# Designs tried in a protein design run: designed miniproteins, single chains, continued (3). Part 9

Each design is a single chain, and the fold is of that chain. pLDDT is the mean over its residues in the fold that is shown.

## One batch from the design tools (miniprotein)

Design m8305
Fold by ESMFold2-Fast:
Structure m8305 (fold): chain A 65 residues (1-65)
Amino acid sequence: SEKEKRMIKIYEESIKDLETRLAELDAQIAAHADDPAFVARLQAMKAGLEKRIENLKKKVEELKK
């Protein structure tokens, strides 16, 4: 349906935004490799974003049924 296609587009845009944030976090992790406590916090944020991306990808696949 048109509603499903619109939702897929919204989710795909959200995935791209989150993937950009992951790349930014990876750069910050590399830049702060000498601060294990800060790196641990950035890694936790990265894990959260990865879960959000996977959830959105699952929603996209469900809408393609």
Scores: mean pLDDT 87

Design m8306
Fold by ESMFold2-Fast:
Structure m8306 (fold): chain A 74 residues (1-74)
Amino acid sequence: MKEKAAENLKKIGEENYQKALDGLKSGTLSKEEILQYFEGARRAYELAAKITGDPEYEKFAQEAKKLADEVKKL
């Protein structure tokens, strides 16, 4: 059960992260929309880390946060 929840959260995290990256490349999304996608990815990965105890999910959450912080500087 916990593994399925973590896999679903990972997928949500990956989809949000990819949308943020695509928005940065295309210039079609606002800065706020890009930040919301990175925040969505961070939250999904943080929840997956809590459920599984897997440090890889925590690492993904930290990377999403770091990119959001870089976007804030734009």
Scores: mean pLDDT 82

Design m8307
Fold by ESMFold2-Fast:
Order: structure tokens, then sequence, then C-alpha cells
Structure m8307 (fold): chain A 82 residues (1-82)
């Protein structure tokens, strides 16, 4: 089950990185956050990541949104290994 959730997060991060559509990035970001919470990532860290991604896309800083998505995936992988 954890492997399937990580695969879904990896696909969402790739979709985010291919997108410059703020609404699509927000949709993928929300899904990414839900999976991260299911994997046991700290709720405050997930909330900060989601907020940071939404702020980044609102400001047109897509590179920052991509980095936040990648960082959240990295944390989720580390938590899933425990």
Amino acid sequence: KKENLIKEMEKLVEEIKKSTDPEKIREYGRKLAEIAKELGVDENLVKQALYGMEQAVDEGDFERAYRIAEDLLKVAKEVAEK
C-alpha cells in the first residue's frame, strides 16, 4: 500500500512540474498533501507545504511550487521507510 501511495505522489509531482496552470497545480498539490498525510507526514508540515505551493503559484513562481512538491515527496518517502 505505501509503495502505491508513493507512486501516486511521484506521478502528481511530475504533473505539477509539467504544468504552468495555477488551477492544475493547486489540484495536484491538494492531492499530494492528502496522500502525504495518509503516509504519516506531520500535519503542520503538510499544511505549510500546501500553503507555500499555493502562494508560489499565486505569485507565478512555478519553480518554487515544483521545489515544494519535490520536498514534500522526499519527506513522505522518508516517513514511509519508517
Scores: mean pLDDT 84

Design m8308
Fold by ESMFold2-Fast:
Structure m8308 (fold): chain A 56 residues (1-56)
Amino acid sequence: GEAALREGGRRAGEAGAAGDNERAKELSMQAAVDGGVSELEATKAGVAGYLEARGS
């Protein structure tokens, strides 16, 4: 569900914030599959996670 997508997106965002674009991409795809949503929606969740990680 949505909770799994948000958690996956947060992990993807954290990887992106660390500069690991390849891992961020892989985690976003995994979050899409686990959350049952499109790659686009998973990417949006990843961006939200990235902003939260950078907002600190």
Scores: mean pLDDT 73

Design m8309
Fold by ESMFold2-Fast:
Structure m8309 (fold): chain A 61 residues (1-61)
Amino acid sequence: STAELEAKVRGLLDQIRASTDPEERARLMIEIQRLIESADPDTQARLQALLDQFVRDWFAS
């Protein structure tokens, strides 16, 4: 379901925030991209918006 995919993506983003290892962060980002690609177009848009917000917040810090 959309809610389950959103929860998974949020969990992976939380893991990126907690990680100090660039290689681990890269692996987690690849997992997020795979989840987005596996979703229907409407769900993809929602997941992409979550990722875009995370990226904005990351570089604003």
Scores: mean pLDDT 84

Design m8310
Fold by ESMFold2-Fast:
Structure m8310 (fold): chain A 68 residues (1-68)
Amino acid sequence: VAALVEAARAAVEAGDLAGAAQAIRAAAEAAPDDPRARAALALIGAAAKSGDPEAVLAAAGEAVRLLE
């Protein structure tokens, strides 16, 4: 899980939306009962529904902070 959080952080810093989302989903799947992992997925999902790629990047950054 820690390695996936580091991968997500690196992807967010690089502006890689797909890589960040993939790493966050993998971390949440590894810890499905962790409320922080569920919150991280919910943030990404809500941002994706808005259709704003900047909102997705912001949500990915906040998700990484929650998973730390």
Scores: mean pLDDT 72

Design m8311
Fold by ESMFold2-Fast:
Structure m8311 (fold): chain A 60 residues (1-60)
Amino acid sequence: LLEQDYKAALELARELGDEETIKKVRELYKNKDLQGIIDLLADLTAEALPRYVDAALARS
């Protein structure tokens, strides 16, 4: 669903702390571009995976 994909993409973008990426997610949602949000979510997930591992180690 568009809203669930938007929420997931927005949370990932916020975790990355990149204002430009957050703005891009919001723009795609405003335009109701479901495919764009899905594509961006896939890219963000792939990029965030190594960062999650690093963050978990840093908390130890």
Scores: mean pLDDT 71

Design m8312
Fold by ESMFold2-Fast:
Structure m8312 (fold): chain A 78 residues (1-78)
Amino acid sequence: MEEEIERLKAEAVAAAKAGNLDETYRFGEKLGELSKDLDELLEIVREVATEIYRQLGPAAAPAINALAKGALDGYDKK
């Protein structure tokens, strides 16, 4: 479980860095589906968003929005 979450976090950052908003959203969805509760999901999203911002700076906003929307949508399907 944790190992898969770490992999998905890294893949979300890579997709965001590549400018692939659709993949960033999809990895967000998977992270949301795997999160045990909303607090864990918010922590995961903060960690990934922080790393996306470190990699892209101000240009990170669309990717962070795609990630967050995906994560909430994935969690809601659970």
Scores: mean pLDDT 84

Design m8313
Fold by ESMFold2-Fast:
Structure m8313 (fold): chain A 61 residues (1-61)
Amino acid sequence: RPRPRPRPRLEVTVRADDSLENAKGIAEAVRALRAQGAEVRVTYDPDVPEEVKRLLDEAAA
């Protein structure tokens, strides 16, 4: 059975409803990891602001 190449997968649950600066830091980390070829999945808590979601979705895209 062929073994698929190992790909680092990161699941990040965002609870950054209290700070936009925290969201910016997370976005930079996500961009850096994606630039290295990592697969990043971002999940949001229900109370996360739309601005934070947009910023992180852009970083993960």
Scores: mean pLDDT 69

Design m8314
Fold by ESMFold2-Fast:
Structure m8314 (fold): chain A 96 residues (1-96)
Amino acid sequence: AAVGDKVTVTLSNGAVGTGTVTSVADGVAYAIVNLNFNAGETGTVTVGGSTTPALVGTSGSGDATVAAKVGADGAVTGAAIGGGKSSLPPLPVPPG
């Protein structure tokens, strides 16, 4: 994942939002996606053609903050969605 990559979020309720990666730091890609979201929802995040499960930490509408963990191969391995960076649930990162 890189800055400028397309981001698509699909939630379990069928809501779909799209955005673009705004920053990549410490193996995490961040994006703002236009989407209505509810705390405790699950879904998927696709970044640059790589797809990973995601968990929603807070409820909101309009601007969802997405954080996606980027693996050593550049593929996404876990994602979190919320109303801001401080509102994101923990990323599903394997230990090690």
Scores: mean pLDDT 74

Design m8315
Fold by ESMFold2-Fast:
Structure m8315 (fold): chain A 63 residues (1-63)
Amino acid sequence: MQYEDLDEAMLLLTIGVLKAIGASEELIEEVRKRYEEGVPVTEIVKEANKKLGISDEELNAPL
């Protein structure tokens, strides 16, 4: 219950970051849909990274 507001805030922050980096409108809409389906925001962030072409291996690779 008390974490619902936190999850909403994290969702809004995630959407804001996605917009700032130029993520597609389709990806942003999918993030919203996942939240509506009850998926934890942490898992939604992982899915967003995968859709941006950022794999877990690439995140650990030197830039």
Scores: mean pLDDT 67

Design m8316
Fold by ESMFold2-Fast:
Structure m8316 (fold): chain A 75 residues (1-75)
Amino acid sequence: GSAEELIEEAEKLVREAVRLLAAGDYDAAVEAAEKAIELARKALEKAKTKEEKLRAGIVEGLAGIVRGVAKIAGG
């Protein structure tokens, strides 16, 4: 996929990871966040514009935070 498609998929996975975290499904939240990180990294490799790079970087950072919180909360 394009950088834009990868960013959109990663953003969707971050939203799902946050939903799972709020529901107390910590293992699933970690899995969704890790998938978002992978897609955001692929988007960064394909990114041609500053805006695409910024969006991909933000998504990777947010996914990392959600993953970290879910791991701590899950024990």
Scores: mean pLDDT 89

Design m8318
Fold by ESMFold2-Fast:
Structure m8318 (fold): chain A 70 residues (1-70)
Amino acid sequence: SERDKLEEEFGKLLMEAIEKLRSLYRTDPEKARELARKISEVTRKLFEAMENNDLEAAKKYIEELKKLID
């Protein structure tokens, strides 16, 4: 289903985010903390959108998460 695809994409993005944060913590801990905070905020909104079955909002937050980890 569309929801299952979004959940799979979110899982992949979360793994990429964790790897990026680990790398940043070694070179710039302050920047890593700021990025972690932003990722946490977008992830919370994405989770709320999923709970409300608002797939359009979920897609928007997936795109925001992608931009944060690029």
Scores: mean pLDDT 85

Design m8319
Fold by ESMFold2-Fast:
Structure m8319 (fold): chain A 73 residues (1-73)
Amino acid sequence: SMADEYVKKAREYVKKGDLLNATYYYALAGDIYARQGDLEKAAESFRKAAEVAEKAGDQPTARYLREKAEELE
């Protein structure tokens, strides 16, 4: 699926040290999983996006994504 492809891209960007694009693709995957009704995978993807954003020093984005994940539980 497109969401699974975005998770794969996010992992590749993490390996490259491109935390901005990694955050973006994990967040996109989360949004797509949520729209498909897969709330567990959506929450996991938003949590991974938040973790990567936090590592990048982007605290506002990390907080926003963590809150999105919590809403899906």
Scores: mean pLDDT 89

Design m8320
Fold by ESMFold2-Fast:
Structure m8320 (fold): chain A 73 residues (1-73)
Amino acid sequence: MEEKLEKVKKEGDEEIKKVSEEIVKEIKELEEKEKKEGPLKQSEIARFIGRILRRIGDVIQEELERIRKLKEE
């Protein structure tokens, strides 16, 4: 049982790390855009935040589904 939980945790940690790296890349792209085009509009910032929150939500849902499947064995 513990081995399965460790695998799920490791897979979840890797997925969170990947999402974090992608968020950092998007932040850098926004910083480059701001440097080139001037200050970002609030609407652009809001859309970025919305995309990030949705992505985090998707990761959480996927992890909850993995935990649920382990518990239902």
Scores: mean pLDDT 70

Design m8321
Fold by ESMFold2-Fast:
Structure m8321 (fold): chain A 67 residues (1-67)
Amino acid sequence: DERLKELAERLGVSVETVREIEKEIAESLRRMVESIEKLIRKKNPEIDEKELEEEVNKILETLEKSL
């Protein structure tokens, strides 16, 4: 709530709008992670859950660095 208030002030929007944006971002990130997981599994169907998690994390870190 404290973080949401500060972000809302910085963006010049309401807290409700920030919550909606965060929800949409979280949903988009979830879908992106699912798509990445499917792509990795398609290329390496024998990949274990731990390796899959590490590859997803590596891709997400690369994307975050690019943003």
Scores: mean pLDDT 75

Design m8322
Fold by ESMFold2-Fast:
Structure m8322 (fold): chain A 102 residues (1-102)
Amino acid sequence: AEQRPYRLEVTTTLTARSEADAEAIEARARALAEELRAIAAQTPGMRRFEVEVEREGTTVTVTTRLEFESNLAAGAFFDRVRPLLERWAAEIAPLLEAVEAE
């Protein structure tokens, strides 16, 4: 059976309290991308891993493009990267501008 590749594209926009905080977020995002790339290289069924980090003043935009052979491969990757994402989120939280509670 032809399995369609599982493709995911996520764009995250982060607003920092200052340009210096945005630079710190950008640096941490780039470091995280390198760690995720190493895990992606070790993930069976990973077809594409691409992370783009861009900064404009206080705004940091992270675009992630992933392609997997199956949902199983995607799940295995996300299970391995979850603690790294949680660590990164905790590290950048004090650098973010206040967000309205939804």
Scores: mean pLDDT 81

Design m8323
Fold by ESMFold2-Fast:
Structure m8323 (fold): chain A 94 residues (1-94)
Amino acid sequence: SAEAKALYEKGEALRKQGKYEEAAKEYIKAADLEPFSEFGAESLVNAGESYEKLGKYAEAAALYTAAGYIYLYLGKEEKAEEAFKKADEVVSKM
């Protein structure tokens, strides 16, 4: 939707400013509007990367794992593997 895209773009702008907490919240809102979509999974990955920058590894792992399962549901096996690998890497930092 246009609303989901606007939230995603707001998250991108906030992330470029180093406002990672605010960026993550906007990405999560974007994913919530388009659940079980490739766009939603991508938004969750970007939210996870933002929490990872803040050292919020548990939050990041949960978001990467959620994105991975959405990618699997969509048949995007390579993107699912990348998301699960990111989750595993941040769990190793906890």
Scores: mean pLDDT 91

Design m8324
Fold by ESMFold2-Fast:
Structure m8324 (fold): chain A 75 residues (1-75)
Amino acid sequence: MSEEAKKLTEEGEKLGKEERYEEALEKYQEALKIDPNYKKARDAMILMLQKLLSKQPTNEEYRAKLRELEAKAKA
């Protein structure tokens, strides 16, 4: 497990608690660039996308990202 990916994931968790979901999403995305198999970051990113879609249900970018991540989780 990458220390850098873990640190970015922890920063994302802090932003998520502050309801800064878009900024949290960015941190999780950076963590997954470093460690694409980091399940904790992927699962957290899925949760952030679900939160963002609750506020903007017609946002096609968030819908597309969520489907991609869920497909990888199923595979």
Scores: mean pLDDT 79

Design m8325
Fold by ESMFold2-Fast:
Structure m8325 (fold): chain A 58 residues (1-58)
Amino acid sequence: MEAEEHKEKGEEAFKKGDYKGAVLHYSKAIELYLEQNDVEGVKESAENLGEALRKLKE
């Protein structure tokens, strides 16, 4: 799947309260954005990952 698709899946999981799913999808999006050298995509997905991790940690 494309980086953008994983980012969207992460956002949907986060909205549903599936923070584990959000972490999984955001992590994959970061990996794919890094392969594309898309610094903005990495930054945005990393910020979203941080929020999902914070929710899991509580």
Scores: mean pLDDT 82

Design m8326
Fold by ESMFold2-Fast:
Structure m8326 (fold): chain A 95 residues (1-95)
Amino acid sequence: ADAKNPLVKEAAEAALEAARLALDAATTREALALAIAAALTAVGALLESKLGGDGREAARAGELAKKAAELAGNKEGVELGEKAIEAGRKATAAA
């Protein structure tokens, strides 16, 4: 991988997968809206990982994805969202 910050990339990828799981499981407009917001935020964080950004945006994407997965009732999405939050915060602390 050519990411300048591999921890931000890991966090962003986890958030994106959590958002995908939430989107697949979502049956309400609220869950769908949060899953879409999480996916867009995670893509932004993934792009920033190539520029050496900190983990703040990736952590935010993880928080949105976790909330979306909770509303959708998807446990794997919640767990991946938590992993993204932790990885993003760890990347921010290391920046």
Scores: mean pLDDT 81

Design m8327
Fold by ESMFold2-Fast:
Structure m8327 (fold): chain A 94 residues (1-94)
Amino acid sequence: AEELVERARKLAEEAYEYLKQGKYEEALKLAQEAARLARESGTPVGLVVQAAAYMIMAHAYKGLGKDELAKEYEEKARELARQAEREGGVEAFE
């Protein structure tokens, strides 16, 4: 689980670098892989990384002119972030 989260973070960071360069298709592919690994981790931290990856996908879709897909992934990212806050709250008290 922890190894999947670390790999997902590195892919999300790489995706964000491509996004900043305007390489939207490359950013999208890396963010999709990051989201997959983060989801497979089954951890609250994985939900945070998955939300970040979905936000990168949303920006990449917007850059490609796919506004409906961009909005869809932005909404998915917001819901995952809310879920992560709810699930991570238990460990915040330790």
Scores: mean pLDDT 82

Design m8328
Fold by ESMFold2-Fast:
Structure m8328 (fold): chain A 87 residues (1-87)
Amino acid sequence: MAEELREEGEKAAEEVEAKALSEKGKEHVEKAREYAEKAAEYAEEAERAEAAGDLEAAREYLEKAIEYAAKAQEHAAEALAEGARAA
């Protein structure tokens, strides 16, 4: 019980600390994650198309994967910039 209460208290403190972060920075982190997931999905589609011998579709999916990866990186950079401005 004592250990359980300590663990719960530490988790609550971390959650409160997280709430102190910039709201805009959190939004950019979320966007970066969403675009990174999209990039991974398109990369997977490209691999499936390549395995099927459809090099044209594979190329199109790779181009989209690169585009979404760039967007993810842009939002990650904005999140870092917001963090630096908040400091």
Scores: mean pLDDT 70

Design m8329
Fold by ESMFold2-Fast:
Structure m8329 (fold): chain A 75 residues (1-75)
Amino acid sequence: MELERRLAELEEEARRRYEEALATTTPEEQRKIAEELIIEGELEAIRLLEEAGPDEEVRADIEARLEKIKAFLEE
């Protein structure tokens, strides 16, 4: 399942970049980076949703992964 790999890569990259920001930047800059990662995740999710077409189960999986990414970035 190629979709699961792409979603896992998206989550892993967002976590890695955010953890790096937490280690190296100020809280103000961390919020800005989190916002950027959320926007990037939303744009990738839109692309994946377009590829999924009318498949509601696949669309739900994409949306759930994006919500998971947003949740940890909004901590």
Scores: mean pLDDT 78

Design m8330
Fold by ESMFold2-Fast:
Formats: C-alpha cells, sequence, structure tokens
Structure m8330 (fold): chain A 58 residues (1-58)
C-alpha cells in the first residue's frame, strides 16, 4: 500500500504535479509509520482535491 502511494507520487512528479506528489508521499509515510490500510482510490481523490486547492491559491 505505502509502496503503491510512493509510486503514484513518483508519477505525479514526472507530470509536474508537485503538490499531488507531496501529498502522496505524506500519505505513504503515515501508512508506513501507522501500519494501517488506506483505500488507494480515496487517497487519490483526497490528494487531487487538496492539490487543486493549493494550486488555486497561488
Amino acid sequence: MAEELEKLAEEAEKEGKKHVASIYRTIANRVRSEGIEIDVEKAKEAAELAAKQLDEFS
């Protein structure tokens, strides 16, 4: 799971989506440290929404 989120962050970086990549890395770190399961699709939605808000505000 964390590995999958890290791969998504890497792909976002290649696309120039720096905020999306940063959010995915943060989620991956939390999954690894807490040892919990997260729905990857929900993580994608949350990351895209948060990144969109960051991009909208400068």
Scores: mean pLDDT 73

Design m8331
Fold by ESMFold2-Fast:
Structure m8331 (fold): chain A 69 residues (1-69)
Amino acid sequence: MRLEEERRRLERFVEEVRKRVEELKAKNPGELTAEQALDLALALARENGDEAALRALEEQRRAAEAARA
């Protein structure tokens, strides 16, 4: 594992998620739900091919669904 490379990837991913959330808020000036934020993060992880982030977000989504069941 390359800590420096992982840090750069995570920082880039976080920045892209932040930008996309701001864009979504500009188009829909309402509250962004946690579910919508997770879906957006998952879509962005798929688009960027970030396997580690995608795996973590999928687990987070499953945990949230289980908690709601």
Scores: mean pLDDT 67

Design m8332
Fold by ESMFold2-Fast:
Structure m8332 (fold): chain A 90 residues (1-90)
Amino acid sequence: LAELEAEAARAREEAERALERATELLGREDPEAAEGLRRAAEAGLLAAADFAAELGRRLRGSEEIRAVAEELRELAERAEALEAEAARLR
């Protein structure tokens, strides 16, 4: 259980770092879009990933933004799955 909880926490930290990278990339092109991404993150990391992916399709450097958005989504899904498994074992 403790190892699973640690893995979930690590996945969440990695997702949060990916969110920071996406926010920095968006802020370079559109500071308002970066603020929108932070607001989307209040609904959850998956919501933030969806928002970043949509913006990445429309902005310059979209390949980098799309890659970070995909990484964010994968990490957020992993964190959610690990948290659910840990909760099941409690």
Scores: mean pLDDT 73

Design m8333
Fold by ESMFold2-Fast:
Structure m8333 (fold): chain A 55 residues (1-55)
Amino acid sequence: MSEKTKEAVDVLKYSIENNKVEKSQLKEIEEQIKEQFTGEEAEAVIKAAREELEK
């Protein structure tokens, strides 16, 4: 992953772990990620966020 993609993943994980992001907000976040990152990078960030929310 690029440095920006890695930072985005880390920020999302931190926000999820601290209950700043709800499962219901995931679709909105996925849409924002898809606007900022290309397919493969967007999928990596989304997958990391989903895995963190399912813990």
Scores: mean pLDDT 71

Design m8334
Fold by ESMFold2-Fast:
Structure m8334 (fold): chain A 60 residues (1-60)
Amino acid sequence: MIEEEIAYIEELRKKVKDEEARKKVEELIRQAREAHEQGDHLTALELLAEAKRIIDEALK
């Protein structure tokens, strides 16, 4: 599940033209992956949700 969500967010990140937003999303994905590896699924999902919010804002 989380691996699939990370892949989906990575795909959306490719459409983001804003460099600052793209870097922020990349940072959040990295943190989400670390949280998942530590067994903190809730934190990983929250970080991915924040990344998606930034992507949605950047694509407007």
Scores: mean pLDDT 82

Design m8335
Fold by ESMFold2-Fast:
Structure m8335 (fold): chain A 100 residues (1-100)
Amino acid sequence: MQTLLKAIGALLRLIGLIEDLRALDTPLARRAAELGEEALKLGLELLKKGKYEEALKLALEAAELLERALAAIRAGDEAAAEEAIRELERLIERGKELLK
C-alpha cells in the first residue's frame, strides 16, 4: 500500500524532470526527455500489472538518472550527460523485461 503511493510520487517527479529537460531545448536534453517519457510509460504499465515495488524502483532510478543528465547538461558536461543517457537506455531495457 505505501509502496504504491511512493511509486506514484516518483512517477510525478519524472514528469517534472521531463518538463525541465524539454525546456533546455538542446539535442541531449531532448534525448533524455524522450527516455524519461519511455520510463514513465513503463512505470505506469508496471503499476497497472500490480508490480508496485518494480514500478517504484524503476521510477526512482529513472529520476536519479534524469537529474544527473539535467545537471550535466546545465553545466555543459556533455560526457556526463551522455553517460546518464546510456544508463537510462539500459534501465529501460531492464524495465521492458519486467513486463514479460
Scores: mean pLDDT 87

Design m8336
Fold by ESMFold2-Fast:
Structure m8336 (fold): chain A 92 residues (1-92)
Amino acid sequence: NPAEALREAMEEAYENPNTSLEELRERARELAERYGVDEGRVLAGLFIARLKGQGKSIENALLQYLAEIEGLPIVRRTADGELVELSLEEIA
């Protein structure tokens, strides 16, 4: 069952927040090959679960995923409606 296997893997990543990115990539590949699901989506779920296990908010975990895995800039809207770019260190 892909949904149960993915949930279990995400729970493992959450409970083991010091798991390396290389270990998460290998786990994502194994699950993608076994269940015929998208590897990038599995990796996203595992990466975000690990960051939540490290005490990050869902919002900051998503921003860190987008920056580190997708290579996108981290952008926040200020109270004045302006967009500002943040460093990875500011959401770490």
Scores: mean pLDDT 79

Design m8337
Fold by ESMFold2-Fast:
Parts: structure tokens; C-alpha cells; sequence
Structure m8337 (fold): chain A 91 residues (1-91)
């Protein structure tokens, strides 16, 4: 369901914003754009947004690796925030 995927992307964006993961925020924004384009039947816009999301995810992976190396406590806090966001989506 596209609405469920959009809510998941919105939740991921909030967690990324909380932890200053700028590239993950960009990836979530592009995923939301892709989902909205699919809801509108605009497959070309969806494909463009997905390509941008993929590029942003690659940069987000680098940001996460740097965080793991420099601040492991922040990574643990991020994991807890992600778990809470997942629980909120189920409620």
C-alpha cells in the first residue's frame, strides 16, 4: 500500500532529522516524492525521484559509517529512535 510506504518514509525522515543525517533526510524526501508520483500515476517522475533517493542513500551510508567510527553512543540512540518510530507506525 502506497500510503503505508509514505508513512514509513515520513517516519524515517523524522528520525534522520533528529540525528542530523542530512543525506538520509534527502533520501526520505525523494522516496516521498516517488510515492506521491506513483499515487498520481506519474511513472516518469517516480523513476526520477527513486534515482535521486538511491544517490542520497549512498551518501547516507557514508554518514552512518562516520557516525559509527566517531560517536558509537549516537548510533545506539539512533537505533532506539528508529525502533520507537517503527512502534508508532504500528500503533
Amino acid sequence: ELEELRREAEAAKRVAEEFGLASLVEAADHLIEAIRALEAGDEEAAAEALAKAGAALAEAAKEYAEMEATDPAKVEALKRAADRAAEELEA
Scores: mean pLDDT 80

Design m8338
Fold by ESMFold2-Fast:
Structure m8338 (fold): chain A 70 residues (1-70)
Amino acid sequence: SAADVASIKANADEMLEAAKRNAEVSKELGQRGLNGMRIYLDSLKKRGADQEAIDYVEKVVEEAEALLEE
């Protein structure tokens, strides 16, 4: 549903901001945040979430990888 898609997008945005904050504390905490986002993406694919939501979370994960991987 549109509400489910909106919720997934909001969750992904919050996870990215949390991963950024964690990376400011330590590289290890930033990497744990990134791994959590990858697990979230995998769970969405496994449960057959809307493709629009999956595509959005994939882009957010790519942004996180670009920011948190040296």
Scores: mean pLDDT 86

Design m8339
Fold by ESMFold2-Fast:
Structure m8339 (fold): chain A 65 residues (1-65)
Amino acid sequence: SLNPEFYANRAKGYVNRAKALGAPEEYIKKMEEAYQKAVDAAKQGNPELARKYSEEAEKIYKEAL
């Protein structure tokens, strides 16, 4: 298992790429919400929950682009 910070950073990567590619603001906001939940899960020491929200950010990223 990876550390929870890895999943939070992965979610941030999707947000940053979406912004760089000009994704619609509505999708960026949804990805940022998923990223924030991944950060909160990481702060709680929950890698499974951080992974879940990282995967949610990836799903939103793929739907936006």
Scores: mean pLDDT 86

Design m8340
Fold by ESMFold2-Fast:
Structure m8340 (fold): chain A 78 residues (1-78)
Amino acid sequence: SDRAQGEQLYKQGLAAFNAGDYEKARQLFEEAGRKFERAGDNRSAAISYALAGVAAYQLGDFKTAQELFQRARELAER
């Protein structure tokens, strides 16, 4: 269930990102990351948080982008 929800949120995040809606993309990718973490899928969680970080960077929110990239790195090292 958490993995399936993460996959749907990730797809919605990609659609928002491609539409240039970076705020919506950031929110969707962060929620996808949380769902993947609950599912124990650290790789998909890391990818989701990294994409949320890219969306935050596009918004000029560099602090949030750095925090999200750090979270992604920590998950990828597990």
Scores: mean pLDDT 91

Design m8341
Fold by ESMFold2-Fast:
Structure m8341 (fold): chain A 99 residues (1-99)
Amino acid sequence: DEPVRRLEELFDRALAELRRLGYSDETLAEVERLRDALVARLRQRGVVEVLRAELEVDADGNITLTLEVLDAAGQRERFTLRVDADGGIEVTVEGGPPG
């Protein structure tokens, strides 16, 4: 499943950067749970393509992960995961129909 594989590769890169920057095991575990939930969502929605998969690390050590996907019905959905250097996690979902 190409979309799921691209998502997993993106999260693997994000987790590697979080570990490199010294984030807690608790933060890493939460990001892994979010990855698993997002994989389930992509499968449930019948996502056919990943339009955007971006990982950004700023000078303060904050991480932003952006994933934009297209489903079989032509609906676009964007997921933004932000992990702040203080350990705060924010998830934003834009577009798509209700799950």
Scores: mean pLDDT 81

